Designed miniproteins, single chains, continued (3). Designs and how they scored, part 13

Each design is a single chain, and the fold is of that chain. pLDDT is the mean over its residues in the fold that is shown.

## One batch from the design tools (miniprotein)

Design m8448
Fold by ESMFold2-Fast:
Structure m8448 (fold): chain A 110 residues (1-110)
Amino acid sequence: MLVITQPASLTGKVGGTVTIPATASASRIDALHWFQEKPNEPPVLVIRNTSTTAEGVRSRFSGSGSGNSFTLTISNLELEDTAVYYALAISSDASPPVAFGGGTKLTVVE
């Protein structure tokens, strides 16, 4: 079973930077995407294919990773970045081949 591990919660300050890690249980990941979920809103794709910022998403969101280790970095934090962030991984070597991480609750203060 494909398992994606993320920290449960992180706190950042306005103007600061946070890095959210995700680690996959499979050694080969074909694609990894990052989603932002806010209360009463549908999830929004923020990073596509490890490092590509999605259309309409601000450049202060960036992604990186290789192998089974991935990161979402959010710079110049704003209060509106308070959300749950989910990694979605795809591995053709896993069954089922798709898994979401448990989500990281990011709280941005002042």
Scores: mean pLDDT 85

Design m8449
Fold by ESMFold2-Fast:
Structure m8449 (fold): chain A 56 residues (1-56)
Amino acid sequence: IAEELEDIASEISKYNPFISRELRQLIEGIKRGMLSEEEAQEILEWAKEVLEKLKK
């Protein structure tokens, strides 16, 4: 999940660096074990939706 989120954050940064920065903060939370697997999965789905909207 964290690696997938890092890839998505890198893509988002091409369109919106502020959203990418927020996502990277959430990724650090996941890596530090501060977020549950369920929360990490919800963040992944949200990030995918954001990227698709930014590409349009």
Scores: mean pLDDT 78

Design m8450
Fold by ESMFold2-Fast:
Structure m8450 (fold): chain A 76 residues (1-76)
Amino acid sequence: MEKEIKEKIKKVLIEGGMSEALADAVADQAVRALRTHSKEEAVEITYSSALTAARLVLDDKKAKEIAEKVAEIVKK
């Protein structure tokens, strides 16, 4: 399950224009959040982490779009 979530998150971020290193870092944070926090908290942490990383390379609208997709993967 965790490996599948990590792979799905990485795919969304890489296809969105982020480097593999940034995508891996965000995916690792999401998996750790799921292990150490409630599911609701992990969704919020993942959204914030993905949004912050995406804003380094993408415009705000695209960054929010990608962060929402990544958070949805964790919410399942």
Scores: mean pLDDT 82

Design m8451
Fold by ESMFold2-Fast:
Structure m8451 (fold): chain A 68 residues (1-68)
Amino acid sequence: RDVEKVEKLLEELSKLVPLPEETKERIIEAVRKGDAEEAERLLARIVATNELSPEAIKLIEEIGKLAA
């Protein structure tokens, strides 16, 4: 599990989309625990609550791939 890579990608995503620190921490913890289902739910919530550029969508897809 590549927690460090996910943390970096979440930081890049936060430059494009307003992400609460709590949400980033929850995704990092889900990836650390190998809870792919929780990570997927948190990423889906970001998609549902924000208008996303193609760049932001690509980052979310990459994070999801690392979380699986």
Scores: mean pLDDT 79

Design m8452
Fold by ESMFold2-Fast:
Structure m8452 (fold): chain A 56 residues (1-56)
Amino acid sequence: LTELVARFVGLMLRLIGEERTDAVTKAMETYKKLTKEGVPEEERIKKVIETIEKLL
């Protein structure tokens, strides 16, 4: 989990630095949706990372 969180934070910082607001918005929407659906934190973070990586 800690490694996934570090990877997620790194990707978010990169997107902010590159002004990729579209990708940041998509990542946040995906995380919010998965949270509402009761998906475990580790799986939520993995799916959000996958979403970001598809946009890069």
Scores: mean pLDDT 76

Design m8453
Fold by ESMFold2-Fast:
Structure m8453 (fold): chain A 75 residues (1-75)
Amino acid sequence: SGLEEYFKQLKEKIEELLKKAEETGKKEYAEEAIKLAEKAKELVERTMPDSEEKKKLLKELEEIIKKAEELLKKL
């Protein structure tokens, strides 16, 4: 579905930002990754039907947020 594709692409963008934060040491990339992941999590919770895919995506987004927050503390 278009919604699942949208969230998959959004997750890939967030992961790319996190990688850039690690590579460059720039706080702005980590901050943007957190902001987008938080928005993505809210949208997933609000728009996706309860499913295995929803549960996996929410866990992945939570892991990304935690990793980005830990990285941000080190930058």
Scores: mean pLDDT 82

Design m8454
Fold by ESMFold2-Fast:
Order: sequence, then structure tokens, then C-alpha cells
Structure m8454 (fold): chain A 59 residues (1-59)
Amino acid sequence: MLSEEEKERILNNAKKAIEENDDPVVLRAVLHELEELKKEEPELSEEIDKLINEVRKKL
């Protein structure tokens, strides 16, 4: 189970990876990590869905 600090770090790292990368391999890896995080931490689902939508716009 992730701490609140770890959750924020993961979300911020994902946001940065989406902004700085256009490689479909990297974007698909980020998408998979976000989908797994959403399963483990459903309280973050709204923030995760926003990031998933940003990834999908680039794919």
C-alpha cells in the first residue's frame, strides 16, 4: 500500500512523463502504470482518469 507522499510523487512523475515524452512505448508504459494504480487506489481514480485521457490524446 502506498503512502500519500508516494501517491503524489507517482502522479507528478506520470504528469511530467506525459508532457515530456511523445514515444508511444513510453506513453503505453505510463498508461499501464496508471491503470494498475487506479485498481489499487480507487480514491485517486478522478486524477488518474485525467492523466489517462492526456496519454490517449498523444497516442
Scores: mean pLDDT 79

Design m8455
Fold by ESMFold2-Fast:
Structure m8455 (fold): chain A 61 residues (1-61)
Amino acid sequence: MEELEEEIKRLEERIEELEAELRRMEADPESVSQLDLEIIEGMIALLRGMVGWLRRKLEEL
């Protein structure tokens, strides 16, 4: 149980870091390519999906 909760916490911390980077990129759009923005948004969406899946697994226990 603790190992799964720790994994969720690590993923949530990674999401926060990526959301902070996305926010920084959005604040300075002329210094960032559209492709870089799309990549970060895609990574955030993927990690959020993983957190949702892991939370469901934790609830099943």
Scores: mean pLDDT 79

Design m8456
Fold by ESMFold2-Fast:
Structure m8456 (fold): chain A 65 residues (1-65)
Amino acid sequence: SAEFQKGLELLKAGKYEEAAEAFRKAIAADPEDARAWGALATTLEQLGKFEEAAEARARALALSP
């Protein structure tokens, strides 16, 4: 996903709010993308949004083989 790749670059650059937006767009395009949910969880942890991060992490784990 183009949005997922954009999210990763923004995350590496420390642009956490923009990274979260990009990962949410990737999830909107593919709601079963466990990697996008995991990346969103990590990004939300950096933003101090721990409850939302836990929800995203649980979704990523549920979608993992």
Scores: mean pLDDT 88

Design m8457
Fold by ESMFold2-Fast:
Structure m8457 (fold): chain A 86 residues (1-86)
Amino acid sequence: EEPSKEFLEEKIKELEEEIKKAEEKLKELGVSEKEREEYEKKALEEIENALAGKEVKDIESLSEVEKIAGIIVSAKLLKKKLEELL
């Protein structure tokens, strides 16, 4: 029941497309690359806090930009983990 190399490669491709679409959406919302990096940094801290069992922000309190940044960071983290399995 371990995922095949082909399955991992397809999932990595899907994650790369999701990241690109989310990055394009942030650009459409007027978010600069530097601002995106700051939002991604904050999203990463929230994910790390959640994994450590620490208090995290409620989804309802997040802006559209913060939610999209969370998608980008989550996809990048999952992609990295899948690449380590190849």
Scores: mean pLDDT 79

Design m8458
Fold by ESMFold2-Fast:
Structure m8458 (fold): chain A 83 residues (1-83)
Amino acid sequence: MQQDTQQIYDGTRRNADQGFRTVPTMSREDMDRMIQATMDQYRRGDFDMAHQISRDTLRMFAAYKRDRQRGRRIVQRAIDRAR
């Protein structure tokens, strides 16, 4: 009865918020775009892709924390790929 969409959104948002708090140079807008990209994939019925983006979010933030330039590029690529 609960919408799976809400669970995907909450998971992705939690991963994004976790990354933002550990990487203050990441913009809120980039996080919102990443969440939106995940939701767009979910709406298309591509649940595997939505789940993969959510998992990759934590990996991208780990990379961003170590190398800000590379991390920002990875985030932008993920957003572009989902659209």
Scores: mean pLDDT 58

Design m8459
Fold by ESMFold2-Fast:
Structure m8459 (fold): chain A 86 residues (1-86)
Amino acid sequence: MTLILTLRNLTDEQLAKHIAEAEELKKRGYDVEVKVEGDTLTITIGGLSVAEMIGYALRAIGLGLEGAEVEIKIDGDTLTITVTFP
């Protein structure tokens, strides 16, 4: 299963944190692609289990409760999460 995580309106600290988390996943053997465009970060992760996908969705919902704008879309085996920070 594939996750496409798009994070918008990132601070420099948030950008560095999420890039570091993506690099850690890549070191753990996940198929990870990272794209940076200004304050927007897109992370594509392949090889996730259903339980791991649920974990990402729950974390994104948590960010929404903290004031971020969150969109979640499921299409086949692909979970797309878009988070826009305040």
Scores: mean pLDDT 83

Design m8460
Fold by ESMFold2-Fast:
Structure m8460 (fold): chain A 64 residues (1-64)
Amino acid sequence: MKYVDIEFPSVEAARKAADELLKKGIPVAALGPTRLRVQVFSEEELEIVKEIAEKYGGKIIDVK
């Protein structure tokens, strides 16, 4: 299990990314208007998170 913190360029980008992650069953929490924390349980989920982050211009700032 890992937490992935992602910073997005806008509130709209963060919301769209959060909606897509939730649709895929991946838990997400808002740390701020443009910052999300995503909980991943597998390397496959981590790759999905990376793809969604890249799609919406998000930068992965921490993995713990």
Scores: mean pLDDT 85

Design m8461
Fold by ESMFold2-Fast:
Structure m8461 (fold): chain A 55 residues (1-55)
Amino acid sequence: DKLARQMAINRAVSEAMADPSVTREELVERLVEAGLSRETAERTAEAVLAHREAS
């Protein structure tokens, strides 16, 4: 279900924002497992981590 995938994506992003030990590669893997393509997962992870670094 699309909703289940979206919830998994949101959880992975939230965990990465809350836990600075989560690496880019770990976030990419979780996003791919949630149903994103590798390209989309890599860009999403890059944006999330850039936002975390800018804080």
Scores: mean pLDDT 80

Design m8462
Fold by ESMFold2-Fast:
Structure m8462 (fold): chain A 85 residues (1-85)
Amino acid sequence: SKADEYINKGLEAYRKGDLEKAVKYFEEAIKIDPNNAFAYYMLGKIYYELGDLEKAREYFEKAVKLDPSNVGAKELLEKIKKELE
């Protein structure tokens, strides 16, 4: 799908350390497929790496809501909530 194409481009940008480009590709993926839990998870991780804890929290909350089996997203979300207290 076109969403999967943007996911693949986002992952390539992320692997190369181009966080700005990775964000844009994952944002395009969620515009096409707003239920793509993995894209929200990746956006949460990238914003956490950038130090934007509020955006990281929002994206991880959505990722956990869409995929409650993602233990990594749950653990990072709880860590961020403690950092924002």
Scores: mean pLDDT 89

Design m8463
Fold by ESMFold2-Fast:
Structure m8463 (fold): chain A 72 residues (1-72)
Amino acid sequence: LEAELTELAAALGIDTSGEAIREELLRAGVSEAAVEEYLRHATEALRALLAGDLETAREHLGKALEIARKAL
C-alpha cells in the first residue's frame, strides 16, 4: 500500500517519503513550516490521484508548487 504509493510517486516525480526533499530544502534554508506544507500537499495529491480524483490531485500539486516557489 504505502510502497505502491511510493512507486507511483516515483513514476510521477513525486517523493512521498519526503526525506530526501526535506533534507535538501532545510539545508537550502527553506523554513520547516514551508517544507511541512509542501510534503502535506504532495501526499494529499497522491492520495487523491489514487482515489481517481484528478481535480483534487491538481489542486494539491498546484499548492505544493506555489509553496516551493514562494519559499525559494
Scores: mean pLDDT 69

Design m8464
Fold by ESMFold2-Fast:
Structure m8464 (fold): chain A 72 residues (1-72)
Amino acid sequence: MEEAKKLLEEIYKKSKTPSDFLRELRRRAAEGDPAAKRVVEALEKKMNNQPLTDEEKELVAYFEELRKKLRE
């Protein structure tokens, strides 16, 4: 949990747009970053209307909160 949140904050600080944020997250997951993979898997489960664990719900909510700040 903490590692995934830290990763999201690091990517957020380097991102200018919501698209940049998502692209960098997916790139890190593709390169084998386990924290990035956990977040991407949670986002894909939500997109496919699959049941989420409490941890996955928290990761998705945190990602969406940071992504929303990039739109402002």
Scores: mean pLDDT 81

Design m8465
Fold by ESMFold2-Fast:
Structure m8465 (fold): chain A 60 residues (1-60)
Amino acid sequence: IEELQKKILELTKEYYKLLEEYNQAVANNAPQEEIEKLKKKIEEIDKKGQELQDELEKEL
C-alpha cells in the first residue's frame, strides 16, 4: 500500500507540473505542436494515476 501511495504522489506531482506548463503554453500562445505534446503527456500520466488509484481502492 505505501509503495502505491508513493507512486500516486509522484505521478500527482508530475501531473500538476505538466498542467502548469500546459496552462503557461496556452496563455503564451505557444506553437500548437508544443501544446499538443504537453496535452498528450498530461493524458498519459492522468491515465496511469487513475489506474494506480483504482488499484489502491480495490486493495482496501
Scores: mean pLDDT 78

Design m8466
Fold by ESMFold2-Fast:
Structure m8466 (fold): chain A 67 residues (1-67)
Amino acid sequence: MDPGTISRIIEELKKKIPQLTEEQLNEIGRLLRQGASAEEIGKYLKEKYGISDEQINTVISIINKYS
């Protein structure tokens, strides 16, 4: 995924889930650069940071919007 698309995803995540930390947003950006799917990113965030299923569904929805 190109850097411009990743930047748009990260900015939309900041607007929809302002509770996401800079560290968590940086990890999402890293995984997107590595070609991880929305579903893989959701699993990672749930396992590493304990992000709620509701917030994970929002993350997946936003990533899929740009896929």
Scores: mean pLDDT 85

Design m8467
Fold by ESMFold2-Fast:
Structure m8467 (fold): chain A 79 residues (1-79)
Amino acid sequence: SMTEKELEKTEKEFKEVYDEVIELARKKGDKEAILRAEVLDGLALMSIGVGKLTGDNEFALEQVKKILEEVKALLEELK
């Protein structure tokens, strides 16, 4: 479905931004930023899992989009 494709795209974008945050935070020795990013990764995985178990991919998409904006904000904070 269109929602499933958008969820896959959003999950991929999250992973790309997450990897950038982890790399930059490690380079800076920012352990708190690493933990914040890991919490966001866990929340994204839980949201996707709930969507798969319930079939509510719209819920999963909305949650992952919010989490993506938070990890993007963390990346900008680290720059």
Scores: mean pLDDT 88

Design m8468
Fold by ESMFold2-Fast:
Structure m8468 (fold): chain A 58 residues (1-58)
Amino acid sequence: SKKKEEEAIKAIADYLVKKKGLSEEEAKELAKIILENAKEGGATPEQVLEGLEEALKQ
């Protein structure tokens, strides 16, 4: 769903800011590309969110 895609983009962007030191704007644009590539690889936005929550917890 569109809402879950927006949630995944936010989560990916937050990860990139925290772990890679990207700016919020750069992280958000890259997060959109990462989510699109993940979807092309067969992942759902929900699966991306679950994986990121686990990665951030560690």
Scores: mean pLDDT 78

Design m8469
Fold by ESMFold2-Fast:
Structure m8469 (fold): chain A 64 residues (1-64)
Amino acid sequence: MSLDELVAEAQELSKHLSPEEQKKLRELLVKIQEALRNDDWEGLKKLEEELKRFIEEQKKKLQS
Protein backbone atom coordinates (compact mmCIF):
# COMPACT_ATOMS: atom_id res chain seq x y z
CA MET A 1 0.00 0.00 0.00
CA SER A 2 1.32 3.46 -0.88
CA LEU A 3 1.84 6.18 1.74
CA ASP A 4 -0.95 8.24 0.11
CA GLU A 5 -3.36 5.29 0.43
CA LEU A 6 -2.41 4.82 4.11
CA VAL A 7 -2.93 8.54 4.83
CA ALA A 8 -6.33 8.52 3.05
CA GLU A 9 -7.47 5.42 5.00
CA ALA A 10 -6.31 6.95 8.31
CA GLN A 11 -8.13 10.24 7.55
CA GLU A 12 -11.36 8.32 6.79
CA LEU A 13 -10.97 6.34 10.05
CA SER A 14 -10.41 9.63 11.94
CA LYS A 15 -14.15 10.43 11.51
CA HIS A 16 -14.89 7.49 13.84
CA LEU A 17 -12.06 8.07 16.35
CA SER A 18 -12.04 9.72 19.77
CA PRO A 19 -10.54 13.26 19.99
CA GLU A 20 -7.46 11.77 21.70
CA GLU A 21 -6.87 9.24 18.89
CA GLN A 22 -7.46 11.98 16.28
CA LYS A 23 -4.74 14.07 17.98
CA LYS A 24 -2.34 11.10 17.91
CA LEU A 25 -3.05 10.61 14.20
CA ARG A 26 -2.43 14.32 13.45
CA GLU A 27 0.93 14.18 15.29
CA LEU A 28 1.92 11.08 13.30
CA LEU A 29 0.97 12.72 9.98
CA VAL A 30 3.00 15.84 10.91
CA LYS A 31 6.06 13.65 11.61
CA ILE A 32 5.61 11.92 8.23
CA GLN A 33 5.39 15.31 6.48
CA GLU A 34 8.57 16.50 8.26
CA ALA A 35 10.45 13.30 7.32
CA LEU A 36 9.47 13.86 3.67
CA ARG A 37 10.70 17.49 3.78
CA ASN A 38 14.02 16.44 5.36
CA ASP A 39 14.61 13.43 3.04
CA ASP A 40 14.71 11.26 6.19
CA TRP A 41 13.96 7.98 4.43
CA GLU A 42 14.81 5.80 7.48
CA GLY A 43 12.50 7.87 9.68
CA LEU A 44 9.80 7.79 6.99
CA LYS A 45 9.97 3.96 6.83
CA LYS A 46 9.51 3.71 10.62
CA LEU A 47 6.63 6.22 10.55
CA GLU A 48 4.89 4.30 7.72
CA GLU A 49 5.05 1.11 9.83
CA GLU A 50 3.70 3.07 12.83
CA LEU A 51 0.83 4.41 10.69
CA LYS A 52 0.03 0.87 9.43
CA ARG A 53 -0.10 -0.41 13.04
CA PHE A 54 -2.31 2.54 14.07
CA ILE A 55 -4.78 1.81 11.24
CA GLU A 56 -4.90 -1.93 12.07
CA GLU A 57 -5.44 -1.20 15.79
CA GLN A 58 -8.27 1.28 15.10
CA LYS A 59 -9.97 -1.11 12.64
CA LYS A 60 -10.00 -3.82 15.34
CA LYS A 61 -11.57 -1.39 17.84
CA LEU A 62 -14.27 -0.35 15.34
CA GLN A 63 -15.19 -4.01 14.63
CA SER A 64 -15.84 -4.75 18.32
Scores: mean pLDDT 80

Design m8470
Fold by ESMFold2-Fast:
Structure m8470 (fold): chain A 83 residues (1-83)
Amino acid sequence: MLEKEAELALYLMAASVYELAAERGDKEAYEKAGDYYEKAAEIAKELGELELAKELYLKAAEYYEKAGNKEKAEEAKKKAEEI
């Protein structure tokens, strides 16, 4: 398996790619950006990077809101508040 730090870096890269696509008007890419920011947040939390994890969960929530997925946005916000 990849190390958690490498996994975090890969998820952040994926999130950035979909973020860029979403900013160009691809609404499907907004939810994908949220998904990868949430995955990155979970790895950051496992690494003890709690401030980073909180920021990444909040980014996930932001992109889920832009995608129109209010349920995933609320869930990501709750995960940020747990930190």
Scores: mean pLDDT 84

Design m8471
Fold by ESMFold2-Fast:
Structure m8471 (fold): chain A 86 residues (1-86)
Amino acid sequence: STDSAAEKAALAAAYAALLAKIEEARALIESSDLSEEEKARLLARLDQVEADAAALLASDLPAADKIAGLQRGIAEIDQLEAYVKA
């Protein structure tokens, strides 16, 4: 493995940020005025992002690629939150 201590720390920080964002988004969805069907669809999307992140961390990809994947997950959640708030 060629991952530096700095890359390992950055990966851990990115993952922690994603998990925090998922929990924030879940709370936002559950407290929204959306229908139960719409809430179920959005929560399923968050579950998929969480599963994809766990699979990414378990992979043998370089830390930089894992960080990029986690950042895409965060961006997806930001878009979802914007939709819920609209």
Scores: mean pLDDT 86

Design m8472
Fold by ESMFold2-Fast:
Structure m8472 (fold): chain A 88 residues (1-88)
Amino acid sequence: MAAVRERVAARIRELAKELGVSPETQKKIDELIERLLASTDPEEQVALVREIGDLLLKEMLEKGYDPRTIMAAAIEVAGAELELRLAA
């Protein structure tokens, strides 16, 4: 369902902005979001959200983000994965 992908994409974009990720990481996330929105395969959609989660985790670890912020971001990514799986 396209509406679920659009909602997930919007939530991920907001999360990345709230986390203050680098412009380079934001560009990679935006590229993955465009692929997510173009995908009709639920397994590919989940894999793309996981790849975004890995990029966020890498940036947060490299920049020494607070562990509570890292956990909150992980919960948001897991929620996005679940929404896509439940819509399939």
Scores: mean pLDDT 84

Design m8473
Fold by ESMFold2-Fast:
Structure m8473 (fold): chain A 90 residues (1-90)
Amino acid sequence: ASELVQKGHDALAKGDYETAKKYFEEALKIDPNGIVYLDLGIVYYKLGDYEKAIEYFEKAVSLGYPGAKIALGKVYRKLGDFEKAEEAEK
């Protein structure tokens, strides 16, 4: 699982979001955890799939990764919902 997460992070750093998505999705099937949900949310956000990004960030928050709240705010701003962005970042 950690090898797949590392490969996903390497792909994200290169801007290869489709490759990053594949590695994180594979890692999530082996060992589902909040940080991988956060990573997938970032990937979907970079791919422009804001609905999926929100879904994964909400899962990351529910699993104890409050840093995903800042990411939720970023997605809501992209959707033009500034009130939800501000609330998510609290």
Scores: mean pLDDT 82

Design m8474
Fold by ESMFold2-Fast:
Structure m8474 (fold): chain A 67 residues (1-67)
Amino acid sequence: KEEIEKLKKIADTYRELAESAERVAAGHRALGEKEGPEWQRVSDAAERTAAEHRKLAEEYEKKIKEL
């Protein structure tokens, strides 16, 4: 049961990181519309980071389900 709790914490952490990166991406995208293409580039990078963190969260969630 402790192993499941550890995996849940890891999955939750990656999910939170993904959500945070998505908010950063949205903010920079809005700023890119006003300030220029450099902010659009930052938004794109944040979206890639969010996708990576979501993949990690899904992977740990699968491990929990298989226990």
Scores: mean pLDDT 80

Design m8475
Fold by ESMFold2-Fast:
Structure m8475 (fold): chain A 78 residues (1-78)
Amino acid sequence: GSGNYEEELKRVEKEIEEAKKKGASDSTLANLYADLGDVYLKLGKFEEAKEYFEKAIRLDPGNVKGYLGLKEAEEKIK
C-alpha cells in the first residue's frame, strides 16, 4: 500500500479516540469503525476490515455502511 493509506489509518484511529473521549453515540462510533474498515480494505487487510465492519454493526445494527463493507471484505477474502 501507499503511505497515504497509513496516514488515513492513523487519522481515523485518532477520530475514534476523540469521539470516545467526547462520549459519542454508538451510531457515531459505528460510522467511524466502518470508515476504519474501509481504510483496511484499501490496504488489502481484508480480515481486519471484516472485524471493524462487524464491530460497526455490533454498535449500530442499522449501520448500512457496515453491512456493505462487510460484504465487500468477505468477497475479497475468497
Scores: mean pLDDT 83

Design m8476
Fold by ESMFold2-Fast:
Structure m8476 (fold): chain A 85 residues (1-85)
Amino acid sequence: VVSYLEKAIEALKKGDVETAVKYLSEAAKEAERLREEGKISEEVFEEINKLIKEAVVYALSGDLERAIEAAEKAKELAEKALEES
């Protein structure tokens, strides 16, 4: 999750929306897997997934600053949840 979000943020900073959306999608799939494995709660998964969806919407609309902000919030939440699990 964290690794894919870092790659998405790097792509957004370069203006590479297609690569960013790909990594955001991979981050969402990894978050789903972590929820299924019990490594993050349903509530944490829902919040990460919401932030990833917001990042995708902002990236596709050309609001890269807000896309980066949403992706960074998702990364911070994932790091905190995994440290406590």
Scores: mean pLDDT 82

Design m8477
Fold by ESMFold2-Fast:
Structure m8477 (fold): chain A 55 residues (1-55)
Amino acid sequence: LEEFVEELARKYGLSEEEKEQLLKGAQALSDAGAHPEAIKRVVEEEARKLAEKRK
């Protein structure tokens, strides 16, 4: 998950703080027993939203 979040942060130009937010969200979903594919989808969607808010 951390590697995936780091790659998304680089791809979307996210700040360290935004990257930490994504990692927290991914970890919470993982702790809740969410499927890995679902976690990846949600995290990528959040990364896109964060990138769009910067426009």
Scores: mean pLDDT 79

Design m8478
Fold by ESMFold2-Fast:
Structure m8478 (fold): chain A 60 residues (1-60)
Amino acid sequence: DRAGQLALEAKHLSETVTDPEAFRRVSELIVQAGRAADAGDDERALELAEEALRLARQHS
């Protein structure tokens, strides 16, 4: 699952995020992506996971 793969990458990268606000936002996006996937909304899950990864990369 692409969304799950991106969410996992974002989670690992978030361990290097030093900005507490950015860390909170990344964590929220990962949780939301998981909930969307559980609901069967694969497109929404992918969008949220991509956003989480983008934000984590910006603050790593």
Scores: mean pLDDT 83

Design m8479
Fold by ESMFold2-Fast:
Structure m8479 (fold): chain A 66 residues (1-66)
Amino acid sequence: MEEKIKKIIEEHGDEITKELVRKLLDGEITPEEAEREYYERIAKIIKEELGIEVSPEEIKKLRKEL
């Protein structure tokens, strides 16, 4: 399971990060809001693709292992 979650982070993380960076540069969101939105979006993709709900804390730990 952790390996599948890491794969989702790898596949979708760059796309989400690019979107959030653009919003940050435009002054639309804060860095704290961007971090929160990143993990929320990854969690939604995990739920959609794997049918499992994962906390932002779990996603953050797995991201650090990449």
Scores: mean pLDDT 80

Design m8480
Fold by ESMFold2-Fast:
Structure m8480 (fold): chain A 92 residues (1-92)
Amino acid sequence: EREEYIEKAEKALEEGDLEKAYEYLAKALELPVEEVRKLFEKAEEALKLKEEIEKNPNVPEEVKKKAEELIREVQEWIAEQAKRLGVEVTKL
């Protein structure tokens, strides 16, 4: 069941249908679609900030702290979902 929803989500992503992808992932994780969308938005922001930091070593400390905060939020969310589903998950 969960694998089936993940496969459907991957197919929706390949087709560019983000809304369906979020719906299928939400079903696989047993979460509201809004929560899944929020996670992806935070992950995208974290990756953009990480890339900026890697390109420019003179990035202000405020930007570095913001990236760490977003990454921490994503890691915390993953850990919470792992507990809820009874599976062990490593850190990001």
Scores: mean pLDDT 66

Design m8481
Fold by ESMFold2-Fast:
Structure m8481 (fold): chain A 66 residues (1-66)
Amino acid sequence: MELVEKGHELASKGDFEGAGEYYEKAGEETGDPLLLYAAAVMYEKAGDKEKAEELRKKAEELKKKK
């Protein structure tokens, strides 16, 4: 999935906000809670704790429903 690959590339370059955006899009499109958790971690590293908490909640909801 290209969105995940772009997220990995941005994270490796230290662009945590950009990486979080791509992981969030990938997680929403695929329904994969692990990608939403990855996005939350990236936003937390970028200093956006509020966005990180929102994404963790979405991931937990998705994990329960599958």
Scores: mean pLDDT 80

Design m8482
Fold by ESMFold2-Fast:
Structure m8482 (fold): chain A 60 residues (1-60)
Amino acid sequence: MSEAVLRRAEEARALASPEVLRVAREIAGVLRGIGDSIQAALERRRQGLPFEPLQAPAPA
């Protein structure tokens, strides 16, 4: 076991205050949503279908 790895983990925990962890989780959720959107676009391209710009989805 390397001491450098243990020290790095402890420093990361010290820097990750409760407020920072909360924000990080929120950002992770948003990124996952974007990933799902990309997968849907890839599926459409895989079928050889063009994008239909009938109406863009608007976030509330």
Scores: mean pLDDT 65

Design m8483
Fold by ESMFold2-Fast:
Structure m8483 (fold): chain A 92 residues (1-92)
Amino acid sequence: SEELVRELTNVLLGYAEKGAEIRAEAEGGTVKVEIRGLSTREIVGLALTLIGFGLDGLEVEIKIEGDTVTAEIGGLTEEQAEELARALNEAG
């Protein structure tokens, strides 16, 4: 839903405001997001939040390696995916 995409965008932008480096790539209805420079506490918090978005109807796959979180987020329109990726890349 548009509301879930808006909430997700705001969460991810919040990590950029805290100094995390964010890169995003849109392909069709999927966005791949890479977030770097997170503390262990922030990684756990982000992972739990992303799992919540998956339970609420987005398609979410998460990979964690060191201080980096990579998420693949599906169930978006192509326009939603492109807008999300653009907003995140502008903030990072």
Scores: mean pLDDT 84

Design m8484
Fold by ESMFold2-Fast:
Structure m8484 (fold): chain A 83 residues (1-83)
Amino acid sequence: SEKEKLLKEIEELAEKYLDEESKERFKKTLEELLKLIKEIQGEEAELEFLKNVLDDLKKAIETGQVDDFIELLEITLEEMKEL
């Protein structure tokens, strides 16, 4: 599926470019965000979010801003939990 392809590409980038601590934070935050988005907005919104995460992760790797990107995802997760 499209979702499986996106998740695989994201996992491969994380394994190649992120350290162990950043990788664990990223994977945990992404899993929780995907679950909430699916529950609130459905599978189409989850797929669109994954596409955005892939693009943003690529940019963060290229610019050396991976930690800032993960922090932004963690903030987004906390904001979504307050709804």
Scores: mean pLDDT 86

Design m8485
Fold by ESMFold2-Fast:
Structure m8485 (fold): chain A 74 residues (1-74)
Amino acid sequence: MAAGIEAYVAGDREAALAAFEAAAKAGDGEAWANLGVLYYEQGRYEEAAEYFEKAIKNGLLAAKPFLELTKKKI
Protein backbone atom coordinates (compact mmCIF):
# COMPACT_ATOMS: atom_id res chain seq x y z
CA MET A 1 0.00 0.00 0.00
CA ALA A 2 2.62 2.59 1.00
CA ALA A 3 4.53 1.90 -2.23
CA GLY A 4 1.40 2.73 -4.25
CA ILE A 5 0.88 6.01 -2.40
CA GLU A 6 4.58 6.93 -2.82
CA ALA A 7 4.37 6.26 -6.57
CA TYR A 8 1.21 8.37 -6.79
CA VAL A 9 2.82 11.29 -4.91
CA ALA A 10 5.90 11.02 -7.16
CA GLY A 11 3.64 11.31 -10.23
CA ASP A 12 4.25 7.73 -11.40
CA ARG A 13 0.64 6.87 -12.17
CA GLU A 14 1.42 3.51 -13.85
CA ALA A 15 3.33 2.28 -10.79
CA ALA A 16 0.60 3.63 -8.48
CA LEU A 17 -2.14 1.91 -10.51
CA ALA A 18 -0.29 -1.44 -10.49
CA ALA A 19 0.38 -1.28 -6.74
CA PHE A 20 -3.20 -0.31 -5.88
CA GLU A 21 -4.63 -3.02 -8.17
CA ALA A 22 -2.50 -5.67 -6.43
CA ALA A 23 -3.60 -4.48 -2.96
CA ALA A 24 -7.26 -4.23 -4.04
CA LYS A 25 -7.14 -7.80 -5.42
CA ALA A 26 -6.08 -8.82 -1.89
CA GLY A 27 -9.26 -7.13 -0.55
CA ASP A 28 -7.72 -3.97 0.89
CA GLY A 29 -10.49 -1.37 1.23
CA GLU A 30 -7.99 1.50 1.19
CA ALA A 31 -6.62 0.26 -2.15
CA TRP A 32 -10.14 0.30 -3.63
CA ALA A 33 -10.50 3.94 -2.52
CA ASN A 34 -7.08 4.82 -3.99
CA LEU A 35 -8.17 3.33 -7.34
CA GLY A 36 -11.31 5.48 -7.08
CA VAL A 37 -9.16 8.59 -6.63
CA LEU A 38 -7.00 7.71 -9.65
CA TYR A 39 -10.04 7.24 -11.90
CA TYR A 40 -11.70 10.40 -10.50
CA GLU A 41 -8.61 12.45 -11.46
CA GLN A 42 -8.90 11.01 -15.00
CA GLY A 43 -12.50 12.27 -15.21
CA ARG A 44 -13.69 8.65 -15.26
CA TYR A 45 -16.40 9.17 -12.67
CA GLU A 46 -18.39 5.98 -13.31
CA GLU A 47 -15.32 3.80 -12.65
CA ALA A 48 -14.33 5.99 -9.68
CA ALA A 49 -17.80 5.50 -8.13
CA GLU A 50 -17.55 1.70 -8.55
CA TYR A 51 -14.18 1.63 -6.77
CA PHE A 52 -15.37 3.86 -3.90
CA GLU A 53 -18.40 1.55 -3.49
CA LYS A 54 -16.05 -1.46 -3.32
CA ALA A 55 -13.98 0.37 -0.68
CA ILE A 56 -17.11 0.93 1.45
CA LYS A 57 -18.14 -2.73 1.08
CA ASN A 58 -14.64 -3.72 2.24
CA GLY A 59 -15.00 -1.65 5.43
CA LEU A 60 -13.63 1.77 4.48
CA LEU A 61 -16.65 3.91 5.41
CA ALA A 62 -14.48 7.05 5.04
CA ALA A 63 -14.89 6.56 1.26
CA LYS A 64 -18.63 7.39 1.46
CA PRO A 65 -18.21 11.20 1.06
CA PHE A 66 -16.00 10.59 -2.02
CA LEU A 67 -18.64 8.28 -3.51
CA GLU A 68 -21.35 10.93 -2.98
CA LEU A 69 -19.16 13.65 -4.54
CA THR A 70 -18.33 11.36 -7.51
CA LYS A 71 -22.01 10.52 -8.15
CA LYS A 72 -22.73 14.25 -8.52
CA LYS A 73 -20.25 14.31 -11.45
CA ILE A 74 -21.95 11.46 -13.33
Scores: mean pLDDT 75

